# Designs tried in a protein design run: designed miniproteins, single chains, continued (5). Part 91

Each design is a single chain, and the fold is of that chain. pLDDT is the mean over its residues in the fold that is shown.

## One batch from the design tools (miniprotein)

Design m19363
Fold by ESMFold2-Fast:
Formats: C-alpha cells, sequence, structure tokens
Structure m19363 (fold): chain A 77 residues (1-77)
C-alpha cells in the first residue's frame, strides 16, 4: 500500500516535470488518478489522490495569483 503510494508520487513528479508548464491543474490531477489505478489502488483512493493533487496545486496557484495581484496593485499605487 504505502510502497504503491510512494511509486505513484514519483510517477506524478516525473510526469509533472515533463509537462509542468503546459499542464493544467485538472490534467495533472487526472494523470495522478490514472497512475493510481494502474498501480492497483482502489477507485476511491485514486479519486482522493487526484483531488488532493488538484486541491494542493490549485490552492497554491490561487495564493500565488493573489499575492502577485496585491503586489502589482501596491507597485501601481
Amino acid sequence: MAANRERLEALAARYEEQTREGRTVEARAEAVRESALLLGLSEEEAEELGEAMRRGEEEALALEERLRERRLAELAA
């Protein structure tokens, strides 16, 4: 179980590295989900991992966007 999760994370990282700039959050989450299914994780576990990837990265991107916009507003003011 844990070994499969670690392998999935390694595959997700490698996949992201290859397509990071062109990959949407949703596409990355789906890739992680598909990898989990291929590694033999349950559909529920695959969904949770995909959702975690989506939530983590989407939240990080949203935070970066807000910080960037706030800084631009401060510089423009």
Scores: mean pLDDT 63

Design m19364
Fold by ESMFold2-Fast:
Structure m19364 (fold): chain A 81 residues (1-81)
Amino acid sequence: MTVTLMVDGVSVTVSLPDSGVSRSQLVAMAVATFGDRFGVPRSAVVDFVRRWASDGRTRFSVDQAVAVLRAFAAQVNQARR
């Protein structure tokens, strides 16, 4: 599955496995998407995903992963304005 996110006026596309992702894969994808390109430190991504996985879950469905990525994109947009 491919999802399009808007971050600081820039369109970003992310590819997700239809089977979903592990917590570590989601963190790695978010770091790749937001880290170097938008100046987001890895620690911010880890802390954000930890809050979404506060129930101790280690796996995310595609829909859950998309929701996390969209919520993080919104947080990055707010932090830059």
Scores: mean pLDDT 77

Design m19365
Fold by ESMFold2-Fast:
Structure m19365 (fold): chain A 57 residues (1-57)
Amino acid sequence: DAEKIIEQILKSAEEAKETNPIAVELAKHELRELRDEGVVSEEQYEKALKELEKIEK
């Protein structure tokens, strides 16, 4: 389920961002790979990036 994978990536980035300054960048990289492999749609990818931007703040 693509949505569950995205939720796991977002949650991991949110939890790790306080201890790992590149956690959000790693999450962006993982989401991009999933999009390129066709596991997630472009719309799901864009929505996830917007959520990561909120987490990054």
Scores: mean pLDDT 80

Design m19366
Fold by ESMFold2-Fast:
Structure m19366 (fold): chain A 76 residues (1-76)
Amino acid sequence: MKKELESEIFEALFRMELALARNLAKQGKYDEAIALLESAIERVKEAVEKGIIDPETGERMLEEARKLYEEVKAKK
């Protein structure tokens, strides 16, 4: 199913984006980490609107991204 495959790819990409943002923050690249997290948050919102990700999964992903965003922002 195309939609199921899109969901799996999206979740994998999202996890990679969060890992990259965390790594950038460890390197002191806070602006780059923040920009990546803002992009990831927007993509999750779009995926929920398009029905690629269910609202419950999307909310959990947004909470994870926003938590990391606030942690990185606090260190900047």
Scores: mean pLDDT 81

Design m19367
Fold by ESMFold2-Fast:
Structure m19367 (fold): chain A 81 residues (1-81)
Amino acid sequence: MDAIEQQAREATIQMFMEAGYTKEQIEQAIATLQQLIEQGRFDEAQALDDQLRRQLLQVKLAQAEKDGDETTVAELRKVLE
């Protein structure tokens, strides 16, 4: 159970690392986002969330292009542009 959950988490982290971020940076970013929200620093939390979301969308777009999923590509391109 733990190994499967860890591998799924690492797969997500690896997608962000392909964009030039380290595993520790991604994990710290998630922890920081939660802490900022608890401290009421919503502007900083929103900026961090936007960065993480944009990286996810970029990786998702590249994957959809490889898979030939034109519908997903069109939707993601509208969000990114």
Scores: mean pLDDT 71

Design m19368
Fold by ESMFold2-Fast:
Structure m19368 (fold): chain A 72 residues (1-72)
Amino acid sequence: MEITFDLTEIRLDKKINPTDYGKEILKINPDKIIYVRTGGGVPNALGIFLDRATEEEILESLKKLGLDLSKI
């Protein structure tokens, strides 16, 4: 399954490097994460690509990181 968020829609906390969110997600479920993409030219955006993960697993992982998404 590939879930890509519009990199213009997601703004991470300016105190947190986008790469650090990727590290936290990898700690939660490394075997299901293919990679985390940061926005080119937009440092506060990211995309997440997962293999064989359910939508619920993805949303719960993101919620634990403080990312409450209104759009998937």
Scores: mean pLDDT 44

Design m19369
Fold by ESMFold2-Fast:
Structure m19369 (fold): chain A 64 residues (1-64)
Amino acid sequence: MSAEEALKKAEEYLEKARTAKTPEEANKYVQLAGEYATLALEEAEKKGDKELAERARKVADMAG
């Protein structure tokens, strides 16, 4: 998975967490957002994309 794909999934899950109607759904999506944000950060760092890495780090911070 590319850094861009992982970041997109992280942002998608963070939005799903934000709009979730139950705490259980919100927690599930926050965990998924954090996992994909971490993956996006690792892949962005490997390719030297500082802008993508900063964006991934912000999503990871929001996810916990």
Scores: mean pLDDT 82

Design m19370
Fold by ESMFold2-Fast:
Structure m19370 (fold): chain A 87 residues (1-87)
Amino acid sequence: SKEELLKKAKELLEEAKKYLEEGKYEEAAKLALEALKLLLKAAEDKDLILEAIGAILVVIGYMLEGKYEEAAKYGIEAAEELLKKLE
């Protein structure tokens, strides 16, 4: 269900924030990316779908360059904003 997807995304996001605080940027980025994928699956509105896709692409872009701190910070912020909009 949408509710279960949002709950799982929130749990992954909280884990991502813990890894970010510990300087484990690659692990944080991977968890943020997984949260964004769940939020994309939960999104029904066209604008939210496009926002989620855009955020996923930016995170992947940073990760391909080895910029895991930037990937994690951006991904966490984007996932938090999407969660807020999805209720």
Scores: mean pLDDT 90

Design m19371
Fold by ESMFold2-Fast:
Order: structure tokens, then C-alpha cells, then sequence
Structure m19371 (fold): chain A 59 residues (1-59)
């Protein structure tokens, strides 16, 4: 799997489907992206792109 970005987008979509609020999903995604950057799974640039794409989908 090449897409940590795509995986986080799918998780955000699924949380919305389960009735999570937009605010809750945004907080979860920001936290998850920061953890993945600290763990070396994502670059800071990749984390920014993930957060931006998910926020765009939630607006």
C-alpha cells in the first residue's frame, strides 16, 4: 500500500458515516498525522497534504 494519505482519508470518511462530528474528525486527523510524522511514517509535507484534503472534504 502506497497511500498513508489515502488511508487517513478513508478513515475520516468512515468516522463521518458513523456519526462523528466534523470537529471530532478534524481533531482526530490532525492528531493522527502528527503521530505519523513523529514515527517517521509521513513527512511533514505529506501530513499537511492529508490534513488539507480531509478539511476540504469536510467543508
Amino acid sequence: MEGALEALIRVADELLRQGASIEEVKKMVETAAKVLVAAGVLSEEQAKKVIDEIKKRLD
Scores: mean pLDDT 75

Design m19372
Fold by ESMFold2-Fast:
Structure m19372 (fold): chain A 59 residues (1-59)
Amino acid sequence: AREEAERLARELGVSVRQIRSLGRLAEDMGEARAVQYAQRDLGLSEAQARRAIEVGRRL
């Protein structure tokens, strides 16, 4: 889980902490809100945001 998150973080130009935070945000506020945050604040595409949320939920 952590190693996958570390690889994804390098690929997307974000931190593992940000990936974990996206997973938590999706759990607390729903996936759509987490996708919106990732696109607006992290500059991710919708597909990248959904992948980061999926990995983050496993952390």
Scores: mean pLDDT 84

Design m19373
Fold by ESMFold2-Fast:
Structure m19373 (fold): chain A 67 residues (1-67)
Amino acid sequence: SRLEAAKEAAQEGAKRLAELAEKETGKPATGSGEVVDENTVRVVVKAGDIEAVYEVSVEEALRFGAQ
């Protein structure tokens, strides 16, 4: 369903961002993605002492996930 696709897109996006952060910084990085509600997904990436939080619409997450 739409929300399942959005959850998968958020999780995959978080993994990609964490991998890139790890390559760039040489530090362990973690990424998590979740569907907050019908219209919002949240991606959190942590690398060392740095935390980035990114909130996008479900429509945007699905657009990027459809690549």
Scores: mean pLDDT 77

Design m19374
Fold by ESMFold2-Fast:
Structure m19374 (fold): chain A 83 residues (1-83)
Amino acid sequence: MDKEELELESEIGLLRMQASVLRSILSKLPPEVKKKVEELLREVEELLDKAEASEDLEERKRLLKEAREKLKEAMALVKEAEA
């Protein structure tokens, strides 16, 4: 496996773990925040599934960048709701 491909697979695993942690705390969030975070986590999962299925390195990088941005949005919403 290409070293860069291996690094991308590691990133997918890390992002899946982070999304799983956020999903585990959804029940503690206000209903409106929960809905938005749940939607973002669904989009992250879809992007990560597409990245795993893609054989194109550049497409995989693009999908992972988009997944990271959506995961950051979800984390920001959680942080704001806990403040």
Scores: mean pLDDT 82

Design m19375
Fold by ESMFold2-Fast:
Structure m19375 (fold): chain A 59 residues (1-59)
Amino acid sequence: GPMAAVMLVETAEELMKQGKYEEAIELLELAIQLATGRNEDVKKKAEEGLERARRLLEE
């Protein structure tokens, strides 16, 4: 549900603070799947987080 997607984004943001970018990417991809067609604000936030996590992983 939408609340599950929100929790995944929040957990991924915490993982990114810890430098765990690969784990954050997995949670953000799941959050996008759960938010698609249900909550566009959460989907957009998850997509923005995914792009950021991927950039940090490549640096």
Scores: mean pLDDT 83

Design m19376
Fold by ESMFold2-Fast:
Structure m19376 (fold): chain A 65 residues (1-65)
Amino acid sequence: MSLTEEQRELLRRMARAAAPAVKSGRITREQAVDAIIQALKAEFPDYVIDEETRALAREELERAL
């Protein structure tokens, strides 16, 4: 399912915030994606997290790396 602009912007912000920790080896890419998903659930509790949402979170993280 498509993300809203607000949800996509949250993914971008969380990815940029997580990128330095991934680059330094403090957390893995998978841990960063999980943190992004938890932030999305906290802000949008009624949104169903699917494989497409996780793929988009990973995509935004790779853009920030």
Scores: mean pLDDT 77

Design m19377
Fold by ESMFold2-Fast:
Structure m19377 (fold): chain A 62 residues (1-62)
Amino acid sequence: SQEELDREVEIALLTMEVALLKNSKDIDPELARRVLERARELYEKYGDPLAKQIADEIEKLL
């Protein structure tokens, strides 16, 4: 379904953003907060374990 595809795309984008943050010398706190909020929103709505993993990884960087 379109909703499943949209979710997969969002997870892929969040995964890329987490990788960029983890490989940065200086972490952009505003970007980290936005990624965290989006990951939490996906986990709350769908219970997606990848979204929870992303949120947990970002929280460790803050």
Scores: mean pLDDT 82

Design m19378
Fold by ESMFold2-Fast:
Structure m19378 (fold): chain A 56 residues (1-56)
Amino acid sequence: SSSEESFRVLEEELIKAGFSPEEARTLARIMAGRGYTVEQAKRIAESVKQSKKLAA
């Protein structure tokens, strides 16, 4: 898949995890630049979501 497509998917997953659009964009760029896979990003997003649920 293209780098742009990977970045967009990462951004969407981070937004769904509760990050702001600006935070999600910044994190997605870093993750894509470091070679993180979409699956790794989903695991991180799920971990954050779970932490937010426990903290709420």
Scores: mean pLDDT 73

Design m19379
Fold by ESMFold2-Fast:
Structure m19379 (fold): chain A 74 residues (1-74)
Amino acid sequence: FPLSPEFLAQLRRAFARYDTDGDGVLSVAEMRRFFESLGLSLSDEEILAFWDADGDGVIDFDEFVAGVLALGRL
């Protein structure tokens, strides 16, 4: 996926949609639900390996965007 202002806005909207608690971060479960909506099934271990830099089990928006770009082929 090319990173464009429109795509970034879509990612922000998707992030907010799956942020059920409204706390500005996604859990691993919420991230997995996002990828399921794209027709992809990722394991919790795969998600943590790519996105959980702090080991807190939560993913902020910047980490979310970086991980999506790292996959690049969604």
Scores: mean pLDDT 69

Design m19380
Fold by ESMFold2-Fast:
Order: C-alpha cells, then sequence, then structure tokens
Structure m19380 (fold): chain A 85 residues (1-85)
C-alpha cells in the first residue's frame, strides 16, 4: 500500500524536521559550524521539496521522502557531534 507508506514516511520526515530545528536553534547563536550546517541542510531540503512537487508517481514521491529522511538523519548526527564539542 504505497499511499500508507507515503503517509508514514511523510510523518517520519515531519518529526525529523522538528527534531532538527529543536537541536539546531539553540546551537546556532554560538556555533558557526552549526549555523553553516543548518543553512546547507535547509537549502538541500528545499531542493528535495521542489522535486517532490514535480514527482508524477507515488514511487517517485516515496524515493524523495526517503532522501529527505537520510538528509535529516545525517544532519542530526553532525549536530550531535557539534553539540559535544
Amino acid sequence: DLSKELLEKAKEVEELIKRFEEKAKPLIPENEKAKELYLKTVEELQKLIGKLAEAKTEEEQLEILEEMKKLLEEALEKLEELEEE
């Protein structure tokens, strides 16, 4: 059921965006690397949102949502490393 998979993946991406913002925002004022990572991640996420809007099939939408998830997971891992510095 692609529609169910899309809904579940979209919810995962929304939760990851929230976690990323919550983790990044307190670091940004005092950490230039965190600010650079945040801006780059937002830029890449916006490009993926554009691709998602152009996607013609549920399969293409699912692939793009999976890319968004990976981008956010990698960004969160990097933010955690910066927080521990």
Scores: mean pLDDT 84

Design m19381
Fold by ESMFold2-Fast:
Structure m19381 (fold): chain A 95 residues (1-95)
Amino acid sequence: AELALSLLHQGKYDEAIEVARKELEIDPDNARAWYVLGLVYYKQGKLEEAKEYFEKSIELDPDYSRAWRNLSKVYEAMGDLEKAKEYLEKAKEAS
């Protein structure tokens, strides 16, 4: 999980995806690995895939405030301001 996040921070998106996917083959309940996939796809403008990955992350770890906050940003980017607001409130509750 930390390796995938580090690669993402360095802009190595393909390597971050590969590491996160390998982590998920070992542990499909790794909420952080799903979160990293969401971040990569969000940064690439692939909003529907980013949404699905962030939703999977919060299903596995509802207290993952960062995943809720980034899901809010995805909905805002998609023009769904009501859901963006709702999920931002969820992020505050999850912290």
Scores: mean pLDDT 84

Design m19382
Fold by ESMFold2-Fast:
Structure m19382 (fold): chain A 61 residues (1-61)
Amino acid sequence: SKEIEELKKEYEEKLQQAQEAYQKYKETGDKEDWKKFLELGKEASELAKKIDELTKKEEEE
C-alpha cells in the first residue's frame, strides 16, 4: 500500500542518516555524532515497527 511505501521510504532515509552518523562517530569519536546516531536509530526502529505491524495487518486481512 501507499502508506507502507511512504513509511518504508522514511525508514530507509532514517537508516541511512543513522549509518552516516555512526560512521562519522567511529572516525571522530564526537559525542554529538553519537547522540545523532542514537536519535536517528530510535526513529528508524519506530518506523520499522510500524511497517511490520501494517504489513502483517495487510497479509492477515
Scores: mean pLDDT 81

Design m19383
Fold by ESMFold2-Fast:
Formats: sequence, structure tokens, C-alpha cells
Structure m19383 (fold): chain A 57 residues (1-57)
Amino acid sequence: LKDKIARIIAEKGEASIGEIAKELGVSQSTVTRTLKELEKEKKVKIDKKRKTASLFT
């Protein structure tokens, strides 16, 4: 799941939590949890105000 989310963000530059959830057929809670793990790994940045994620690098 982490790899699929990272790829969507890489393709779009920035993606909303809702957009990622819709594309992968998972809940927004699952996406949010996975994005927090990727942020901890310094692979993505999360914008909590806009509920979006972008690549860290």
C-alpha cells in the first residue's frame, strides 16, 4: 500500500487524501495512517490544512 500511495503522489506531485483513497479503493483513515508512516520515513510531506500529501524529495 505504501508503494502505491507514493506512486500516486509522484505522478500528481500532490494528491488529496480523498483522491488517493478513491483511486486505491481504501478508506481515508487507511490512507492517512499510511501517509503518516511515509512522512516518518521522510518520503512524503503531509499538509494537514489542505489534507494533501506531496513528495518529500
Scores: mean pLDDT 77

Design m19384
Fold by ESMFold2-Fast:
Structure m19384 (fold): chain A 65 residues (1-65)
Amino acid sequence: SAAERAARLAAATDRVVELFREGKITPEQALRVLDLIGEATRSGDPAAFDRALAEVERVIAEAEK
């Protein structure tokens, strides 16, 4: 559902902000992810939501390595 996708993006945004505050990701990585989340939120396009979530998961995986 759209509400479920919005909740997942909100949680993903919080996680990216936490990783940035902890110094585990670069400002460039944080801005790139937040730009994708912003685009998904503005457009409401399901493909844009999927793209944003995939990028968040990639950045989290890199930060935990």
Scores: mean pLDDT 80

Design m19385
Fold by ESMFold2-Fast:
Structure m19385 (fold): chain A 94 residues (1-94)
Amino acid sequence: SLDKEFEKAKKEKDVDTLVAIALEYLKQKNYEKAIEAAEAAIEIDPNNARAWVVLGEAYKKLGNNEKAIEAYEKALKIAPNMTTAEENLEKVKK
């Protein structure tokens, strides 16, 4: 199950797997679990721009535009050429 994979990835401190799990939760529209998995990845590697993008997308889906903006801005600071973060940031700033 995805939840078992998430628990294993947290114990192993596998950042890439945690980001992949966060994306799977996002696809399933389980935004709370997507946030948990993205935050777990960020706690291990705060410079993982992809984890910040997933965190921003999950917060945007929950209507928390302030936290979505913070996450996208962090992703762009880490990876300035990340078009996905830039496009999503523009959509939440208006």
Scores: mean pLDDT 86

Design m19386
Fold by ESMFold2-Fast:
Structure m19386 (fold): chain A 55 residues (1-55)
Amino acid sequence: MERLKERIERYRKVLDFLEKQLEKAKANGDEKTVKLLEKSIENVREQLKALEERL
């Protein structure tokens, strides 16, 4: 249980970082980076939901 919570917290921090990078990419009009970051964010969110459900 403790290890799972630590893993979730780490993924949460990664997600926050990626979302900030996405905002910057959108501001720059960097369409390719936006798509890459959106996929990464979706993957991290999916992992977080799966981990939270497995609690």
Scores: mean pLDDT 80

Design m19387
Fold by ESMFold2-Fast:
Structure m19387 (fold): chain A 68 residues (1-68)
Amino acid sequence: SKEFEKIYESLIKIKDPEELAEKIKEILKNTEGVSDERAEAVAKIVKNTKDEKVREKIKRGIAERLTE
């Protein structure tokens, strides 16, 4: 879907874990049905994920979940 591509492309461009965590937090806080506490928790997981392949899976998973 176009919405999936838009979100995924915005995330895949970010290589730094801290920048990725902030971007995901911003997206989640602006998503209906997602609490601020949940957004913060996901951001902490992303920030502490040093493995690039795991971060790639997180990027895809976030885009998939947000586009149902």
Scores: mean pLDDT 81

Design m19388
Fold by ESMFold2-Fast:
Structure m19388 (fold): chain A 62 residues (1-62)
Amino acid sequence: SEAKKEAEELLKRAEELAKEVPEMKPAVEKARELFEKAKTDEEYEAVKKIAENLVKAGEAKL
């Protein structure tokens, strides 16, 4: 689904940022766990929102 693709792209970006901001690793790992457990578009939309917030927080530290 499109929601799954968008969530995966944002999660990959958050994972990249966590390499530069190690403090983000636990939150990013939790988001990855939620992504792997997701089965519906609603669940992927929830992961997308979490990943968007992580990306914003990580980029603010750069």
Scores: mean pLDDT 85

Design m19389
Fold by ESMFold2-Fast:
Structure m19389 (fold): chain A 56 residues (1-56)
Amino acid sequence: STADQLQQQRANIQKAVDGARQAAANSDDAAVQARSQAMVDRFQRRIDDIQAQIAS
């Protein structure tokens, strides 16, 4: 179903978010932290969009 596909996409994007957060947490480099945060912000917006589609 479309909901199952959206849930799978959400899970895949969540893995990318988790990886970016881990990279930021494991680095003292401000540039790495800034890039990781930008990726988290971008992917979080996509997750929020997918969640809105599932919830509708």
Scores: mean pLDDT 83

Design m19390
Fold by ESMFold2-Fast:
Structure m19390 (fold): chain A 55 residues (1-55)
Amino acid sequence: TPFSGREQLALRLIEEDGYTPEEVAERLGVSPEEVQRVIDKARELGLTLEDILPP
């Protein structure tokens, strides 16, 4: 996976724990835009969140 550990954690918090991007941003000390960029990066690589995260 071409994502950093923090980026992977952000994606897991959204998909597995049901956090919103804004809640993840508060948890990780980043902006909501940064979290959205991680999602956009996954989409640009032709990957879904399910493709990045373990089943």
Scores: mean pLDDT 72

Design m19391
Fold by ESMFold2-Fast:
Structure m19391 (fold): chain A 70 residues (1-70)
Amino acid sequence: SADDELVEELLKEAEKKLEEMSKLPKEEAIEKFHELIKEVAERMKEAKVPLEKQVELHERILEKYNELMS
């Protein structure tokens, strides 16, 4: 579905940004992560993505952040 395609696109973009953030100082990485989460949330709301899928994508992004920053 279009929602599934958008979710996968946003996840791939987020993963690339998280990889870049992993190379930054911790303070900058945290700021960029907050910006990323806000941007992803806004894009999903504009596209009227179901809440269940919004939660799923946020959880997947948080998991990737924890993997890269641990």
Scores: mean pLDDT 83

Design m19392
Fold by ESMFold2-Fast:
Structure m19392 (fold): chain A 68 residues (1-68)
Amino acid sequence: GADAEALKAAAAEAAARVEKLRAEDPSVKSAIGVAVDGTTIAIFYETDEGLFLETVDLATGAVTREQL
């Protein structure tokens, strides 16, 4: 259904953002991306500076980054 397709698209975007992050920043030790819903994704990643969460609103393009 449409909801499943939106979740699949969000999951693909999360994976693409993880791959881009790893390609652009070799200091990233680990990264995982997950679809929270059809319009929100979360990316957890670790660097030498700590653990971070990046939340992306796919409807607005808003990005929030915080250190955990």
Scores: mean pLDDT 81

Design m19393
Fold by ESMFold2-Fast:
Formats: sequence, C-alpha cells, structure tokens
Structure m19393 (fold): chain A 65 residues (1-65)
Amino acid sequence: SVDEALAAERPSVERVAKQAIEDAKAGKLTHFQAIGAMVLAGSAGLTDLVEELKKAVDEADKRRS
C-alpha cells in the first residue's frame, strides 16, 4: 500500500530533513532546497521536523539579511 511504501521511505526522508535542518542552521540551505525538504518531510508525516526546519530557515534568513 501507499502507507507501507511511505513508511519504508520514512527513515531516508527523516535523514534528509535532519540534514536540511543542519544545513539551514549553517546558512548552507537554499530557499528551493528548504521548500523541497519541507514538502518531503510533510508528506512523510514528520511535522515536528517541518516545524524545526521552518524555524532554522527563518533564523538563517535573518542572519543573511
């Protein structure tokens, strides 16, 4: 099923989302990469990671002026 396939991919999506959060905190993540990571994490039901990524992107954007 779609849910089973999504569950199988979840560890990979989680790793990608966590890496995106780290890259965002380091100021390395582009806006398009951030959007892609948010959509991917959201689709996998990783709402906590989506919120953490949004916060990291917002903080990094404030630093970049």
Scores: mean pLDDT 77

Design m19394
Fold by ESMFold2-Fast:
Structure m19394 (fold): chain A 68 residues (1-68)
Amino acid sequence: LKEEIERLRKKREELKAEREKLVKDTAAQIEAGTISAAELKARVEEINKLSAEIDELEAQIKKLEEEL
């Protein structure tokens, strides 16, 4: 259980870092005027997808912690 929780926590942190990088990269492209409306929409969808996966990992971690 503890090793499984640690693996899930590591994956969560990796996804959070990926989401943060994507947000920063998107903001930089907006400032530079190099992103289209269609590309911006795709980036928002990708960020939302990452957020959903992070939420699923948080829920799984919580359930496993309750079993300790």
Scores: mean pLDDT 82

Design m19395
Fold by ESMFold2-Fast:
Structure m19395 (fold): chain A 124 residues (1-124)
Amino acid sequence: MKLRVLIVDDDPELRRRIAGLIAEEFGDSVEILTASSGEEALALHREERPDIAVIDEVMPGMSGLELIRAIREAGPETVLIALTANRDPAHIAALLEAGADLVVPKPAPDEVLRAAFREAAARA
């Protein structure tokens, strides 16, 4: 079965890096969708029903935290990975409470990202 992964990040370089790592890990077994804003991500989630969403917290307009909450309220089935530069335990707890399944601190080494993607795929 082919997994659908939505990557949400306003940084095109980070989006390309994440997409490349996912493609290296899963090859042809994954379909990658991208969004540059929370609003675009919500529209894609509704229309495409991704199995996994990788969400950068720092975006203009809708925050990653707000997006995670909105996706979780819309459907419980998507596995949510939050990428955050804020390593405060209270902030990490807020992401998990909002519905994130996994929280990955930034900057993240390639191996940490690949491990998170494997874990998300196992849950999807």
Scores: mean pLDDT 83

Design m19396
Fold by ESMFold2-Fast:
Structure m19396 (fold): chain A 55 residues (1-55)
Amino acid sequence: PLPSAEELREAYKKFKDSVVETARNVLNASDEEVAEIEKLIKEEEEKVLKELEEL
């Protein structure tokens, strides 16, 4: 079955946390760069959740 909205939110949270940790610790990203990454991931999460609700 398709993942639930809750499962998608949890998956996106884990993905965001992993990307942010890598950006900060491996790539030495600035706070501004991290904020932009978080914004892009949040926008994608909201788009996917909206599409799932319309199925």
Scores: mean pLDDT 79

Design m19397
Fold by ESMFold2-Fast:
Structure m19397 (fold): chain A 72 residues (1-72)
Amino acid sequence: AVVADLARRYARALEQALPLVTPEEQSKLREVIDKLREAIENGDEEAARKAVQEGFDLLTEIARRKVKESRA
C-alpha cells in the first residue's frame, strides 16, 4: 500500500538523522522509529500517524536546538 511505503520511507529518513544528533536525541528517535515500524507491521494507520507526528515534533525540537547553538 502507498501509505505503508511512505511510512517506511519516513522511518528510514529518521534513521539517517541518527548520526547527526546527540545520544539522548538518538534514543528518542529510535523509540519513534520502533513505534512507526510496529504500526506499519500491524497495519495500524492511527498508530503510524501518531508516530509520524511524534517524529516531526522531535525533529522540530532538535532543529530549534541546533539553531540556538549556531547563534551562541
Scores: mean pLDDT 79

Design m19398
Fold by ESMFold2-Fast:
Structure m19398 (fold): chain A 74 residues (1-74)
Amino acid sequence: METIRKVSRLLGEAGEAGLSVRELAEAIGASQSTVSRALRRLEELGLAERQPDGRYVPAPATPESLAAGTRINL
């Protein structure tokens, strides 16, 4: 259980750059299998997204509404 929380936290800190299974495993002191399982769970929950290069990023990195930084009348 704690592994999922640590993985989620590290992904949040890495942001858009993302982290590989190996980087996460090394950072939290767990096996790659344990981290991979946690990442699959986070993907199922919509909290992480797998990138084409095999890295994982927090999902979504920004609000879905695209309202961030929007201004009304300069």
Scores: mean pLDDT 70

Design m19399
Fold by ESMFold2-Fast:
Structure m19399 (fold): chain A 73 residues (1-73)
Amino acid sequence: MKEEIERLKAEMRRLIEELKQAKTPDEVYELYDRIAEVAEKAVKLATTNEEIQEIGRLYREARKLAMKKLKEL
């Protein structure tokens, strides 16, 4: 369980890095949807407030980045 949550958080971080490099609106939407899917899976597995807060932080970071990217593209 804990190892799965850590893997999902690592996947979210990886997707956020890919989102920073996105060059088209379609790429931004695709990556953001994937991050949202991973975040949903991670939250369902989370059993502590700390894990939920960290997943939420990563998701909010992704949302802010996606909105910024869409304004630039």
Scores: mean pLDDT 84

Design m19400
Fold by ESMFold2-Fast:
Order: sequence, then C-alpha cells, then structure tokens
Structure m19400 (fold): chain A 54 residues (1-54)
Amino acid sequence: SVDEKVEEAVAKARESGGEVYLPDDPYLRRKVIDALRKEGLEVESPRDLVARKV
C-alpha cells in the first residue's frame, strides 16, 4: 500500500542518515516528501529523487 511504502522510505532515510532515493511515481513521491518533511527531513532536490536530512 501507499502508506506502507511511505513508512519504508522514512525508515530508510533515518537509517542512511537522512538520504534516500524517492519513488518514481509522482503521487507516491509527493506523499513520501510530505512525510519526510513532517519527520524533520528536508528534500534538497525533488527533481533528483533524493531527500536529505537538514
């Protein structure tokens, strides 16, 4: 499910020190970016499909 993939992406971002590859699906990517930002993680370049903790 979308929620499961969002939680997985957040967990991976925490484990890797805040850097994770964003999903290619635009709808899922938007949800992942929103969830990462609510966790205090910043997306440096959504175009590059990478989110990083700031």
Scores: mean pLDDT 65

Design m19401
Fold by ESMFold2-Fast:
Structure m19401 (fold): chain A 75 residues (1-75)
Amino acid sequence: SVQEGGLLAVGAARAAAEGDDARAEELVREAEALSPELGEVARLAAEAGRAVAEGDFERAEELAREAEELLERAK
């Protein structure tokens, strides 16, 4: 569901921000199993998390906004 995809995306972003790339990839894969669109949302969220870890908050905000827009279209 879109709700489940959104939660997976949040989890992927958090894992990536903490440097847990393996967990982030696992969560992206779980979202992809729900739909390719939700997989893309989770991938963008993971990239946003990595940007946060790198201190690039402007890029993180842009990627998070793109992920939110895609999730909105999946509804």
Scores: mean pLDDT 83

